# Designs tried in a protein design run: designed miniproteins, single chains. Part 109

Each design is a single chain, and the fold is of that chain. pLDDT is the mean over its residues in the fold that is shown.

## One batch from the design tools (miniprotein)

Design m3789
Fold by ESMFold2-Fast:
Structure m3789 (fold): chain A 82 residues (1-82)
Amino acid sequence: MSAAAKAEAEKILAKFRRDAEGTLKYIEEKKRTDLIPAVVAHFTGLAAKLVAWLRKVDPETAAELEAATREFVARLEELAKE
């Protein structure tokens, strides 16, 4: 695997985590729990596409993105209960 492909994979993971954190904070601060179903659908769909590519170039980063997606969805579902 090329160093360039690994660097790109790491940037994709970092951007995904940053976008997820920003979205979670927005929902929590603005009490927009009505957005949770759409946000879950969007991020799980995006993660599935990214993981399919990442598994071929960096399986470790793919596993980290899958874990980050599960954690993000779990945190959104807990917010929906409050």
Scores: mean pLDDT 84

Design m3790
Fold by ESMFold2-Fast:
Structure m3790 (fold): chain A 85 residues (1-85)
Amino acid sequence: SLKEKLKKIAEELRKAMEELGDPFGVGAARRVIEAIDKYPVEKAAQILISTTDYLLRNYPDMPDEVKELVEKARKEAEKILKEAS
């Protein structure tokens, strides 16, 4: 399901933030995981997109590998939003 795809993306993002040692980023990713169960898929995808935008804006010095994971999460969430619409 689209929710399962979103949850997988959010879990990968959470793991990347844990490896980076950023408790704020971990918290943000966990809130997205909670939102996937609570809200319709379109709203959950929008929340994930907003979260990835926030991370890219507020952590401009993140390692390239982590940045690529965040950007990939954003693109996949945008695809899911389009499929759900």
Scores: mean pLDDT 82

Design m3791
Fold by ESMFold2-Fast:
Structure m3791 (fold): chain A 70 residues (1-70)
Amino acid sequence: GAADAEKGLELAKEALKLAEEGKGEEARQMSIQAQHYAVRALSQGDDAGALEAAKVLAEASRILKELGEV
């Protein structure tokens, strides 16, 4: 639902911030939690909310690769 999508996006944004700060392990942990909420949102029919979280997580993953963390 919308609440799970919102939480997923919040955690995804935190993961991105941690990745930008070079905190690879913390960013990875937040990414896992964000994915969990995004999957819940998708299972409840909020495909758009899940997609927004996925976009932020993709950017966090890109930064983590540049840091050699992934």
Scores: mean pLDDT 75

Design m3792
Fold by ESMFold2-Fast:
Structure m3792 (fold): chain A 66 residues (1-66)
Amino acid sequence: SMMEELEKELERLKENVEKALEKGPVTLQAALHELQEFRKEVEKYDKELAKEVEKLIEKVRARLAE
């Protein structure tokens, strides 16, 4: 289903964020861009998933601000 595919993509993006946090700002910027594009897509289908994506975006932004 679309929901299961979106949940799997969110899990993949969470793993990418954790890896990016270890690699540095260039990889974090790429992860941020991917999260922002995914948020635009999920907002059309699931507001709760969009909130989870927003939490990841804030986590990446906070690290980039350090």
Scores: mean pLDDT 84

Design m3793
Fold by ESMFold2-Fast:
Structure m3793 (fold): chain A 81 residues (1-81)
Amino acid sequence: SKDEILSNNLVTFLENLFGEKFSADERKILKKNLLPFATSDNPAAISSEEIDTIIDNTVKDLNLGKAFASLLRATLSKPMK
């Protein structure tokens, strides 16, 4: 589906940004939680509160460290260029 393609592309972008590969289970969780960013026609319109909710859910689901959470927040809060 379009959602699957877009979410998969976003997760692959994050793998390249972080310099590491995620497991199949981690990719599934990231695709689910980051779907609003992957499928939005205007990611810049996503509120700081929605970004916080998505990051909190992702951190809980993947048991991520603070450094990863901080990098993810910075990435999602910037224009996608």
Scores: mean pLDDT 72

Design m3794
Fold by ESMFold2-Fast:
Structure m3794 (fold): chain A 96 residues (1-96)
Amino acid sequence: NPNEIKAAELGKKARLLGIARGILLPREEALEWARQMKEFGDKVREKIVELAPNLSDELVEQMNKEVEDWLKNELPKLDDEEIEKLIEELEKFLNE
């Protein structure tokens, strides 16, 4: 189902954005960022539900595995400038 695949990708990208932004934040901004991320997460959740009200367990498991593989294998290779670029790309994707 193309809509379920798109919804799983939205969920994956939202998780990656939350992780990437969390790495670059000064601690004093963490509470304000958490509030902004809640609002953003609510908007992404609405898009996910609109595209696919029930994601298949297989797609959810695949999304979770891809996020874990990225955290283990890709994230440690990124510098701060690469993480900033990733944030920009993820925000653009999630706002479309």
Scores: mean pLDDT 73

Design m3795
Fold by ESMFold2-Fast:
Structure m3795 (fold): chain A 81 residues (1-81)
Amino acid sequence: SSAVERLRALAEEMRTASPEEALALGEEVIALLQELVRQGRTELQPIVDALRALLAEFRRDPEAHLELLRMAVEEAVKYLE
């Protein structure tokens, strides 16, 4: 399947994920978006950078940032379509 299809699956998993699960899912989302940048989707680099910054904040306070991380992942996936 395409990276976009995998990102959609990760966004869906994120909806019910615990904070610990959301960390792992967020890292996988960033990795897939970075792969799309490597393949020529360089317009996605600001989204990757924003998600990395948000994931760093999430690591410091997972409960306070969980919903923001979920929304950011959904918006990143929508942007690809």
Scores: mean pLDDT 84

Design m3796
Fold by ESMFold2-Fast:
Structure m3796 (fold): chain A 55 residues (1-55)
Amino acid sequence: SLDELKAKIDELFEKNQETGDEADQHAAIRALHELAALDEEAANKYARELQQRSM
């Protein structure tokens, strides 16, 4: 479940980077909030990794 949420966030984030569609960005943020509810530290770490990938 937690690994599945990370995979889903990664896929949605990649789609947003390719398309620029805010709907994919919002979906990724929702999935990240679900991850934070299960494991806040893992969510924060994953969010930092996504930011580094974007830069």
Scores: mean pLDDT 73

Design m3797
Fold by ESMFold2-Fast:
Structure m3797 (fold): chain A 97 residues (1-97)
Amino acid sequence: MLKEVVEEMRKNLSEEEKKKIMEEGGKAYLDTYRELAPVVSPETAEQIGTLTGLSAFFDSASKELKKKGLEEAAKKAQELSDKYRAQAEALRAAALA
């Protein structure tokens, strides 16, 4: 699933579109890491940040793929976004308990 979505992005999206998707993911990662690093272990902050970043990355990717008419790839990207969001939320809840 992940490899298939990344391959569709590589083949069908411009460098500017891919850069925007990477920037959205990176921003979500950094914002989450900076929020959590003072409260949880660095390893936990990195894990939650990474999952949050991946969720934002695939959400952005889903929107761009949908604009290209790649509905199946967009749906798979949205499913990955939802999966990583759920994992991030579960880890955050556990870490802050």
Scores: mean pLDDT 87

Design m3798
Fold by ESMFold2-Fast:
Structure m3798 (fold): chain A 55 residues (1-55)
Amino acid sequence: GGKITRLSETRFRVETPYGTFLVEGGRITNLETGQVIEVPLSAEEAAELIVEHTS
């Protein structure tokens, strides 16, 4: 689980017990490590995926 905050139509901040992530379209950035991954998903789908996999 995590907290999703909508920053714009295509940008979300996802706060989890394992870290904070910035979602920009299909691009996911771990704000603690600077790691970036790209997924073939919308920004909303990517944010939900992070919450499901960090619960």
Scores: mean pLDDT 81

Design m3799
Fold by ESMFold2-Fast:
Structure m3799 (fold): chain A 65 residues (1-65)
Amino acid sequence: SAQDELTKAVELARAGDDEGALKHAEEAIKLGASEDEIRGVAQVLREQGRPELAERLLELVKKYF
């Protein structure tokens, strides 16, 4: 599901797998994740001290919404 892919994205980001995190976030969008859900994940990444990854995730928002 879209939510399962977003959960994987957050877990991979926590593990330091930035490319995996972005791939699963993009898959979540293709499965119907909303703009607000993707922005919510970006906020979690900022709170984890990963602002550059959060900005890369927001580029997906610009691409798809």
Scores: mean pLDDT 84

Design m3800
Fold by ESMFold2-Fast:
Structure m3800 (fold): chain A 55 residues (1-55)
Amino acid sequence: MSKEVLEEQTTLSVEAIKAAVNALFSKDPSQKAEYLAKLDKLSKEIQELDRKAKA
């Protein structure tokens, strides 16, 4: 049915946007690195969900 998949993708996308905004406005280099790493992880999870939904 993909309602759960759509909700999960939306939640991950929102989290990715939040991480990007926090990375942009964070002045601490270590905090920026953590948010960028979180973005990379979320991006991979979103792609995996998309692949499962289409496969």
Scores: mean pLDDT 77

Design m3801
Fold by ESMFold2-Fast:
Structure m3801 (fold): chain A 99 residues (1-99)
Amino acid sequence: MTHEDQVERLKKELGLEDEVAEKVLELLKEAEELRESDPEKAKELLAEALKLLLPYLPGALEKSGVSKEEAIAELQRLLASTPDPLLQELLREAIEVLK
């Protein structure tokens, strides 16, 4: 998948602005590159990317046909199984945005 294809997909699926979609992809790519060599930095970058996506989650669910209740239940399961405090904070924020 090309970079332009990924930007267009994020814009269509999540309703992101060009700058937000570009920044999210940049952070995700950097996190993937650092996953093996600096996993803590990779988590930090992934967290930043996910935080930028939080305001767009309700619109994305509506477009995908996923119910809000189903999404919240899945996020709660992830929260219960996630020992990382940073990821726990992000999952709680995502649940709050969808309520």
Scores: mean pLDDT 76

Design m3802
Fold by ESMFold2-Fast:
Structure m3802 (fold): chain A 69 residues (1-69)
Amino acid sequence: MFDTNKVYSKRERTRIVLENIVEMNDSISISEISEITGASQSTVSAVARELVKEGKLKITKSGIITPAS
């Protein structure tokens, strides 16, 4: 955790893409986010978990990301 100048790490980029998909009121798979951001599926899942804790989105068992209710 020694990067104070990086705005677009793989985690930050994944977070921004996830927030944009949620704002579009659309659903997207973890594998599609992984393809878009270049992050691994496990990294995408970890970032999505942080957004779930913030109440911004949900993740289904099939790996589909949807807006939080």
Scores: mean pLDDT 73

Design m3803
Fold by ESMFold2-Fast:
Structure m3803 (fold): chain A 56 residues (1-56)
Amino acid sequence: MTDAEFDEARKLVREKAFAGDKKALGRFNVAEQLYGAGIQTTVERDAFIEEAVKLL
């Protein structure tokens, strides 16, 4: 996934989180938490975002 594709997917997940979609918010929070902890690579980050988008 390119940085632009990641930014678009992240925007979509955030928009659904603001719409009250707790499932999408939960998956996004896990991905953000792991990425922020420095234990996730760009590939792992992209995989989590792809899964989060599929749950919308």
Scores: mean pLDDT 65

Design m3804
Fold by ESMFold2-Fast:
Structure m3804 (fold): chain A 118 residues (1-118)
Amino acid sequence: MEELKELIQKITDKLVEYIRKERPELPDSVIEALRSAAEGIIDVLENFSPEEAMDALATLIQAAAEALGRVFESPEEVIEFLKKAGILDDVEKLGRMLVGKGAEYIAERVVEIQRAAR
């Protein structure tokens, strides 16, 4: 559990750094929303299923992409985003620890969430 919380915090911190680097003009409220979403993932992990925690993680990644004005047409574009944000390895490790699946599973779920929101 502690290692999972540490990975979620690491992913969130790196996403915040990436957003601040790419879009320094974004208000602090956007960063606060992302940090709140990350706290929600930890709560889901402690009180619900690993599968629901993975959906919460996909939602966090989608929210970060939306803050940067990015829309993904394929899971491969999500993987490239994770790589540029420096979190691909962290997401891969978290996915395998939670549900035995890698970053590709999360990438597919991010695309599904974005399509459902259209």
Scores: mean pLDDT 80

Design m3805
Fold by ESMFold2-Fast:
Structure m3805 (fold): chain A 69 residues (1-69)
Amino acid sequence: MEGLEKQIKHNKEFVDELKKRGADTEILERADQLLKEAEKHLEEGNIDKAMAYLLQASRLIREALAKVG
């Protein structure tokens, strides 16, 4: 549980860093929403849904990073 919570926090921090670097705001806003959903489901004890939302957010973060030249 603690490891997943820490990963969500790190991904949120990385989204903020990418926004400062001028990455695609629309993709990052979507990723931020998915991270909030992951956090909510983790607080509700739904680990499987939390992991699914975290995975989706991570994919969008990677897409935003790949588009930063």
Scores: mean pLDDT 81

Design m3806
Fold by ESMFold2-Fast:
Formats: sequence, C-alpha cells, structure tokens
Structure m3806 (fold): chain A 105 residues (1-105)
Amino acid sequence: AAAAERAAEVAARLAQLEAERDAIIDSWAEVLRALALEQGLSEEEAERLAEEFREAARNRDFARVEAIARELAARTPDPRVRAALLARPGTFRQMAEAIDALRAA
C-alpha cells in the first residue's frame, strides 16, 4: 500500500537524521571535553560535562545545552571558539525542528 511505502520512507529518513544528529552531538561532546581539560577541569569533571551535554542535547534540554556552552565560553580566550560555542544551542534546536517536521509529514 502507498501509505505503508510512505511510512517506510519516513522511518528511514528519520533514522538517518537521528544518526546524523547523534554523530554531531558526540563530536561536540569531545570538543567540549577537550576545552574543559584545557581550562583546567579534571578528566572526571570534563567527562561529566561531556555526558551532561550529550544527555541535554539528546533530550532537547536546550537551556542546559546553552548553560554548558556559556560556562565554557566564559573561560575561553579565543573569540572564534566563544562564538562557535554560543551558536551551538541554536544548531541543535534547528536539527530537532527538522526531525519534528519530518515526523509531522
């Protein structure tokens, strides 16, 4: 049935977008861990921050993502790194909106 074919296509596209989102979240968690270590946090504190970021981003807790980004941005001397950190919550919000739009289709 055409409806079953459409459902399969939407499911495959959702799985792709969620996998792409998760890969970006993991990549940024590693960047945040490295930045935290450079800022003098312990390995345990840096890993905890990376895990909190992964959880917040995956659960769409954009307020927590913003709080983590602002904490690291405040301690970063490079204005380009600071700008990239502060832009990241908006990127994750846009990704969530794209997934929701596809689910609604």
Scores: mean pLDDT 79

Design m3807
Fold by ESMFold2-Fast:
Structure m3807 (fold): chain A 55 residues (1-55)
Amino acid sequence: DGNRVRDIALLLGINLGGGELTSLRGLTDEQLKRYLLLQGVPEEDIDKAIAEYKS
């Protein structure tokens, strides 16, 4: 479902702009993780949010 990036960002407390959401929507989990690390999100929080969304 196309809301994966938005839902993961919300779990992490991150506010993404509409243009960013559009650009990030097609990313793999590894690509999304790299992006979030560049935004200063801890790796453990990213891994937990992705795992929770997949469950």
Scores: mean pLDDT 73

Design m3808
Fold by ESMFold2-Fast:
Structure m3808 (fold): chain A 74 residues (1-74)
Amino acid sequence: SLEDLAQSFRDLLRQLFAANPDWSAAQKIELVEAVARFEIRAVEESGLPEEEKRRRIEVIEEVKAEMVAEIRAA
């Protein structure tokens, strides 16, 4: 589901950040943006219907914005 996609993305990023406490905010943001770009490309190159691609990309962009805002607020 889209909720599972969003949660998996958040959990992966949070686990990586917890494992790498020495990373700067800039490095964490760069990683979030890089992972989001990779995930969006995978969706775009998939055989999914266009409406499903749009919904998945929207979720990835929302999680990216959320995580970047969280990092900047810390």
Scores: mean pLDDT 87

Design m3809
Fold by ESMFold2-Fast:
Structure m3809 (fold): chain A 62 residues (1-62)
Amino acid sequence: NPELEKFLKAVEEEIKRLRSELDTLQAQQKVAGDALQPAIDRVQKRINSLEEKKKELEEKLK
C-alpha cells in the first residue's frame, strides 16, 4: 500500500526531527536549568505518540 508506506516514511522523518530537537533542548537544559523541562516533556510525549503511530502503520503494512 503506497499511501501507508508514504505515511510511515513521514512519521519516521518527524520522529528523527523531534529526537534531534529533544537532544538540543537537553543540551540547553544543562546550561539554562529546569526552565526547559516542560518543553522537553512535550517533545518526549510527541515522540511517544508518533512511535505508537509508527507501530500501527507497520502492522497495517504486514
Scores: mean pLDDT 82

Design m3810
Fold by ESMFold2-Fast:
Structure m3810 (fold): chain A 91 residues (1-91)
Amino acid sequence: MADELIKEAEETIKHAEELKQRSLVALEEKKDDPWAVADAGQSIRYATKAIEAAQKAVDAAKAGNLFMASSKLGHAQVYVELAETYLENAE
């Protein structure tokens, strides 16, 4: 269970990092569109929060705190969904 939570959290970090990179590209490509810039900025913020939450999930799972690990992974997943939504609006 702990190993599975760590794997999911690490996959979530990778996905959030990919979303953050895509959002940075959108921010540069759409720099003259204030709405796209705002949405790309929100996507970067939520992707960053997802990385932080997923990292806390990894740390909690390694410490044997499976409740905290599951909770933080859940937060990370919500932040990924928000980052994806804002990125879709920016693109």
Scores: mean pLDDT 87

Design m3811
Fold by ESMFold2-Fast:
Structure m3811 (fold): chain A 79 residues (1-79)
Amino acid sequence: GPPVSEESLERLASLPDSARTPMLQRFLRSHGIVVPAEDADVRGLSAERFRALLRALVEPAEAGDAEAARRILREFRDA
């Protein structure tokens, strides 16, 4: 898929907690990855942890790798 810019990541990372889930779903969908809201629920992560999650999702998103993206989301939510 299209490359993910550092600017787009920082914009996502700066979102309030309440906007994170729908915006994360939109970001992944723009790369062909569909994730239900329950699987994209990242409310309660610190801003630092959310930035780390977004950076970890870059390579799977650019590759359109839905399985890797869902695995990373689970790892960050279950930690």
Scores: mean pLDDT 79

Design m3812
Fold by ESMFold2-Fast:
Structure m3812 (fold): chain A 55 residues (1-55)
Amino acid sequence: MTLEELIDYYKTFFGLSDEEATRRANSLLEALASDDPVIRRAAEHELAKIREMMK
């Protein structure tokens, strides 16, 4: 899932502005790249929920 797809998701399903959606999308991508396995697992779980919501 790209940054652009995450931004579109947050704008569409949460009604967020471009700035807020971009901030949330970047936060999720940073969490997915985290060295902390707990943070990464939480981010992977969130991404799985987003993918399910977009079906």
Scores: mean pLDDT 81

Design m3813
Fold by ESMFold2-Fast:
Structure m3813 (fold): chain A 79 residues (1-79)
Amino acid sequence: MEEIKERIRENVEEAFKLLEPEVEKALAEADAAEREAIKAGIAKAKATVEAMLEKAKTEEELLRMLEASERILAEAKAA
């Protein structure tokens, strides 16, 4: 169970690391309001992932989340 949660966290963390240069570029080009919106969006996304992991009661739920995290990572690699 925890091993699946760890893989989901690793996939999400790697996706954010791959998107870091894009985020930095967006922040550099953004005005003050846009910067706050981008930062808030990232924080909300991370909080949502953790909330979903805490609420997952079955291995089947975690496997679906793992599949979603792999999709997110693939999208980040394509960016």
Scores: mean pLDDT 78

Design m3814
Fold by ESMFold2-Fast:
Structure m3814 (fold): chain A 92 residues (1-92)
Amino acid sequence: MEQRLEEARRYYALAKEALKTAEKETSPQSRASAVAAAVVYMGKALGLLDPENEEELIKEARELAQEAINNDEKAEEAEKKARELAARFDAL
């Protein structure tokens, strides 16, 4: 359990760094890529804490990340979702 929590915290830290990168990016495409990375890292972090739903959480995160990359209008929605997931992790 402690090892999964430590790995989850590592992915959470990577997600926070990706979100910070997105805030500093001036191009919509670079911002979308950073947001996509943050979403995938959050999905992995939450999946490690919820093994029964791990595959579903990672799949949902990957789908949202793909939409953000393919459509810059979706990047804002994905960023909001990533921040909501990060807030849930912070509450743990």
Scores: mean pLDDT 79

Design m3815
Fold by ESMFold2-Fast:
Structure m3815 (fold): chain A 89 residues (1-89)
Amino acid sequence: MKPTSEDLKKKAVDAALEALREELSKFGVPEETIEKIIEEVKKAYFVDGKSFLDTAEKEVSKIVSKKQLREIAISMTSAMLRTVGDAID
């Protein structure tokens, strides 16, 4: 009921995944590939306790250029910070 770090992480991850989907779609990445990346990042973060951004970078770097990866990372980080900022004082 009270906000937890887990609730904040979920909201931040959801916002970052939305930004990731938007950017990959803009770069012409197929929906099937986008969904696979999103699921792998979610699993690595929520199940294995790995860094969300580090895991996303690892998976995305396999399919996009370094320049596109930087643009995606900026969008995802911005979305996460915005979400966390909304939830904390």
Scores: mean pLDDT 75

Design m3816
Fold by ESMFold2-Fast:
Structure m3816 (fold): chain A 100 residues (1-100)
Amino acid sequence: SQRASFLANIDATIAALQAAADAGDPQAQLQVQIARIMRGVITGSPAAAIRAQIDAARALARQMGDDSMVAAFDRLAALVDAGRLTPQDVVQAIRDARRA
């Protein structure tokens, strides 16, 4: 299915970046966290688990001095808290932050 292909792509992305993330590359760590947030939203993980992943990603973005990415995660956190977070919201927030 299209959903299964999407999840396989996310899991492959996590696998490809995990070594760099484990080596302390902040960009790789951030990409892995973003992929995990997306996976959690698609698979219907509990809101608390998704929120914890967003908080971890936000802390990484703050350490990197990426104010646009911090603002994106603040927005995603508000959407989780409201029960309104969709995969499209994650894609759009990250896209907007990377273009800032």
Scores: mean pLDDT 87

Design m3817
Fold by ESMFold2-Fast:
Structure m3817 (fold): chain A 112 residues (1-112)
Amino acid sequence: SIEEILKRKDEIIKKVEEKIRELLEKGKLSLEQVQKLQEIVFEFVEKINEKKKLSDEEFEVLEALLLGYALNVYTDEEDKEIEELLEVLKEHYKIPESEFKEFEEKVKSLRE
């Protein structure tokens, strides 16, 4: 549920930030890739916010979760948890499947 995600907000944000730093330090991500994916993620969260009027906390946690997903910072085991969280978010915010697929295609084109 969104309430459970919000309870984990600080944990989620910290985990994503630490993993991005690690991948940048190891040369597995470029700063340019991070910046471009942040822009795509921000645009997507802003579209949700226009329709659903997110709180500051909801905006922040959604941006962090989607950025982590977009940068592929999670392991295979952690990816399953993220898939479950994304399904909860899609249902809670009534995100059209077509809009989410457009987001995924933009992410995929930059993640390679």
Scores: mean pLDDT 76

Design m3818
Fold by ESMFold2-Fast:
Structure m3818 (fold): chain A 68 residues (1-68)
Amino acid sequence: SPELENEIRIGVLEIHFSVLRRALQKAREEGDEEKIAEIQRELERLLAEMEAVPGTPQSLLDEARAAV
């Protein structure tokens, strides 16, 4: 069903966000300005994807927006 397909897509996006959030924290701790900028661009692309997927939880969108 479209609902189940969207639920699976949201789960994949959530995992991707978790990976990028951890990578961003590590890059910030290491002071790697180039890596921080790279991950920020990837987070911006991921946020756009999350906004395009119907049924993406508002809590996930809010967390992603705060990370960009």
Scores: mean pLDDT 86

Design m3819
Fold by ESMFold2-Fast:
Structure m3819 (fold): chain A 89 residues (1-89)
Amino acid sequence: ELKVELTVEPQDAAGTITARLRLLTKSAPVHLVAVVDGVERFVGSGYLQANKTTLTVTFRMPRPEADVTFRAVLPSGELLAEVSVHVAA
């Protein structure tokens, strides 16, 4: 079983959101994408060792208020986790 933790930190005063991805049970290569208004943007990738490595990415908001969904996927396209955040003005 591949278990993951995907955490999104609150938007800071600079208008950025930080996402952190950790694998809990198996090591694997992963991709992280951000979705805003249905448009996917690649934001990071790496080989993560189970319980040892964390992928941290910072995403700059295109505007002050938007819904952002972060998705963690395998290179095959398999979805591992997603987290949506509502950024308010």
Scores: mean pLDDT 78

Design m3820
Fold by ESMFold2-Fast:
Structure m3820 (fold): chain A 87 residues (1-87)
Amino acid sequence: SEKEKLLEKAKKLKEVLEEGIKKSTNPQAIAHFKEALKILEEILENEDLSVEEIEKKMDEAQRLALQGMSLMDEETREEIEKKLNEI
């Protein structure tokens, strides 16, 4: 289903962001990734969310992830970007 595809994308995005937190030394980047993770955790824990609600939350999480990535060093950013493009 569409919902199952979105939940799988959320799981993969969560894993990539957890990796970004481990590899980042920038506290602002880490803060953005942690905020995105909270949204992804809400998606994964709340079974009552509609597809539209999940999509809106995914868009916000992705926006925060991109803001965090913009604050990373080039080498680490390229590694995380490659993993995001595989989702």
Scores: mean pLDDT 85

Design m3821
Fold by ESMFold2-Fast:
Structure m3821 (fold): chain A 60 residues (1-60)
Amino acid sequence: MDLEVTPLDKKSVINLLKSLFGITDEEIEKLNAAKTVSELQEIIDEIRKKHAERVREKLK
């Protein structure tokens, strides 16, 4: 079951991800566009994957 995400919950998640990964404005917009918990979780997972890939590219 998908639950609706509140704007306050989104802000908390965005602030956490900014602290952990230094997410971009584009990634923030995607997080703000999420309407359900499932959508938010998928966006978080994609951000984590992209961030890991950016770190790997820096090592080359």
Scores: mean pLDDT 74

Design m3822
Fold by ESMFold2-Fast:
Structure m3822 (fold): chain A 90 residues (1-90)
Amino acid sequence: SVIEELEKVIEEFDKLIEELKKLLEEEKDPKLKEEIKEFILELEIELGMARIMLGVQRLTGKPDRKFLEKAKEKLEKFKKELEEIKEKKK
């Protein structure tokens, strides 16, 4: 179901944020630290949007497949950006 898939996307966003917060705690370079902070903020905004849309879909009973597809595309992009940050850390 669209609702269940959106819930899974939200869980994956939460995991990315948790992983970035751990990287932030370990980071000593001020420039990379700022980059990680900005990335966390962007992810938290997207997560907030996804949670609102999940609530709307639950309340209205109207699943939004197009929103789910866009959320999945954003999740995949953010996963790639996380790997790039890990690579910069060595």
Scores: mean pLDDT 85

Design m3823
Fold by ESMFold2-Fast:
Structure m3823 (fold): chain A 82 residues (1-82)
Amino acid sequence: GELDEILRRAEEIHRRIIELAKEYIEKNPTDLKAINEAIGIMLQAIGLLFDVRLYVERGDLEGAREALRKLEELLKEMEKKL
């Protein structure tokens, strides 16, 4: 169903955000501001993935969609930094 597709998509996006954040840190190993920005995005992504999982468990389609949208925006932010 749609909730299962949202969860699958959220897990894929979360994995991609972590991958890109790691790459960004590796490219900026002495830039504390860049490292802090990447860590902040990673922490937001983990929180949003937990939100998606919680909404899916509750059958809250609108909550799940909104949390997924926020994950997609974090992915775009990380892609823009590379």
Scores: mean pLDDT 89

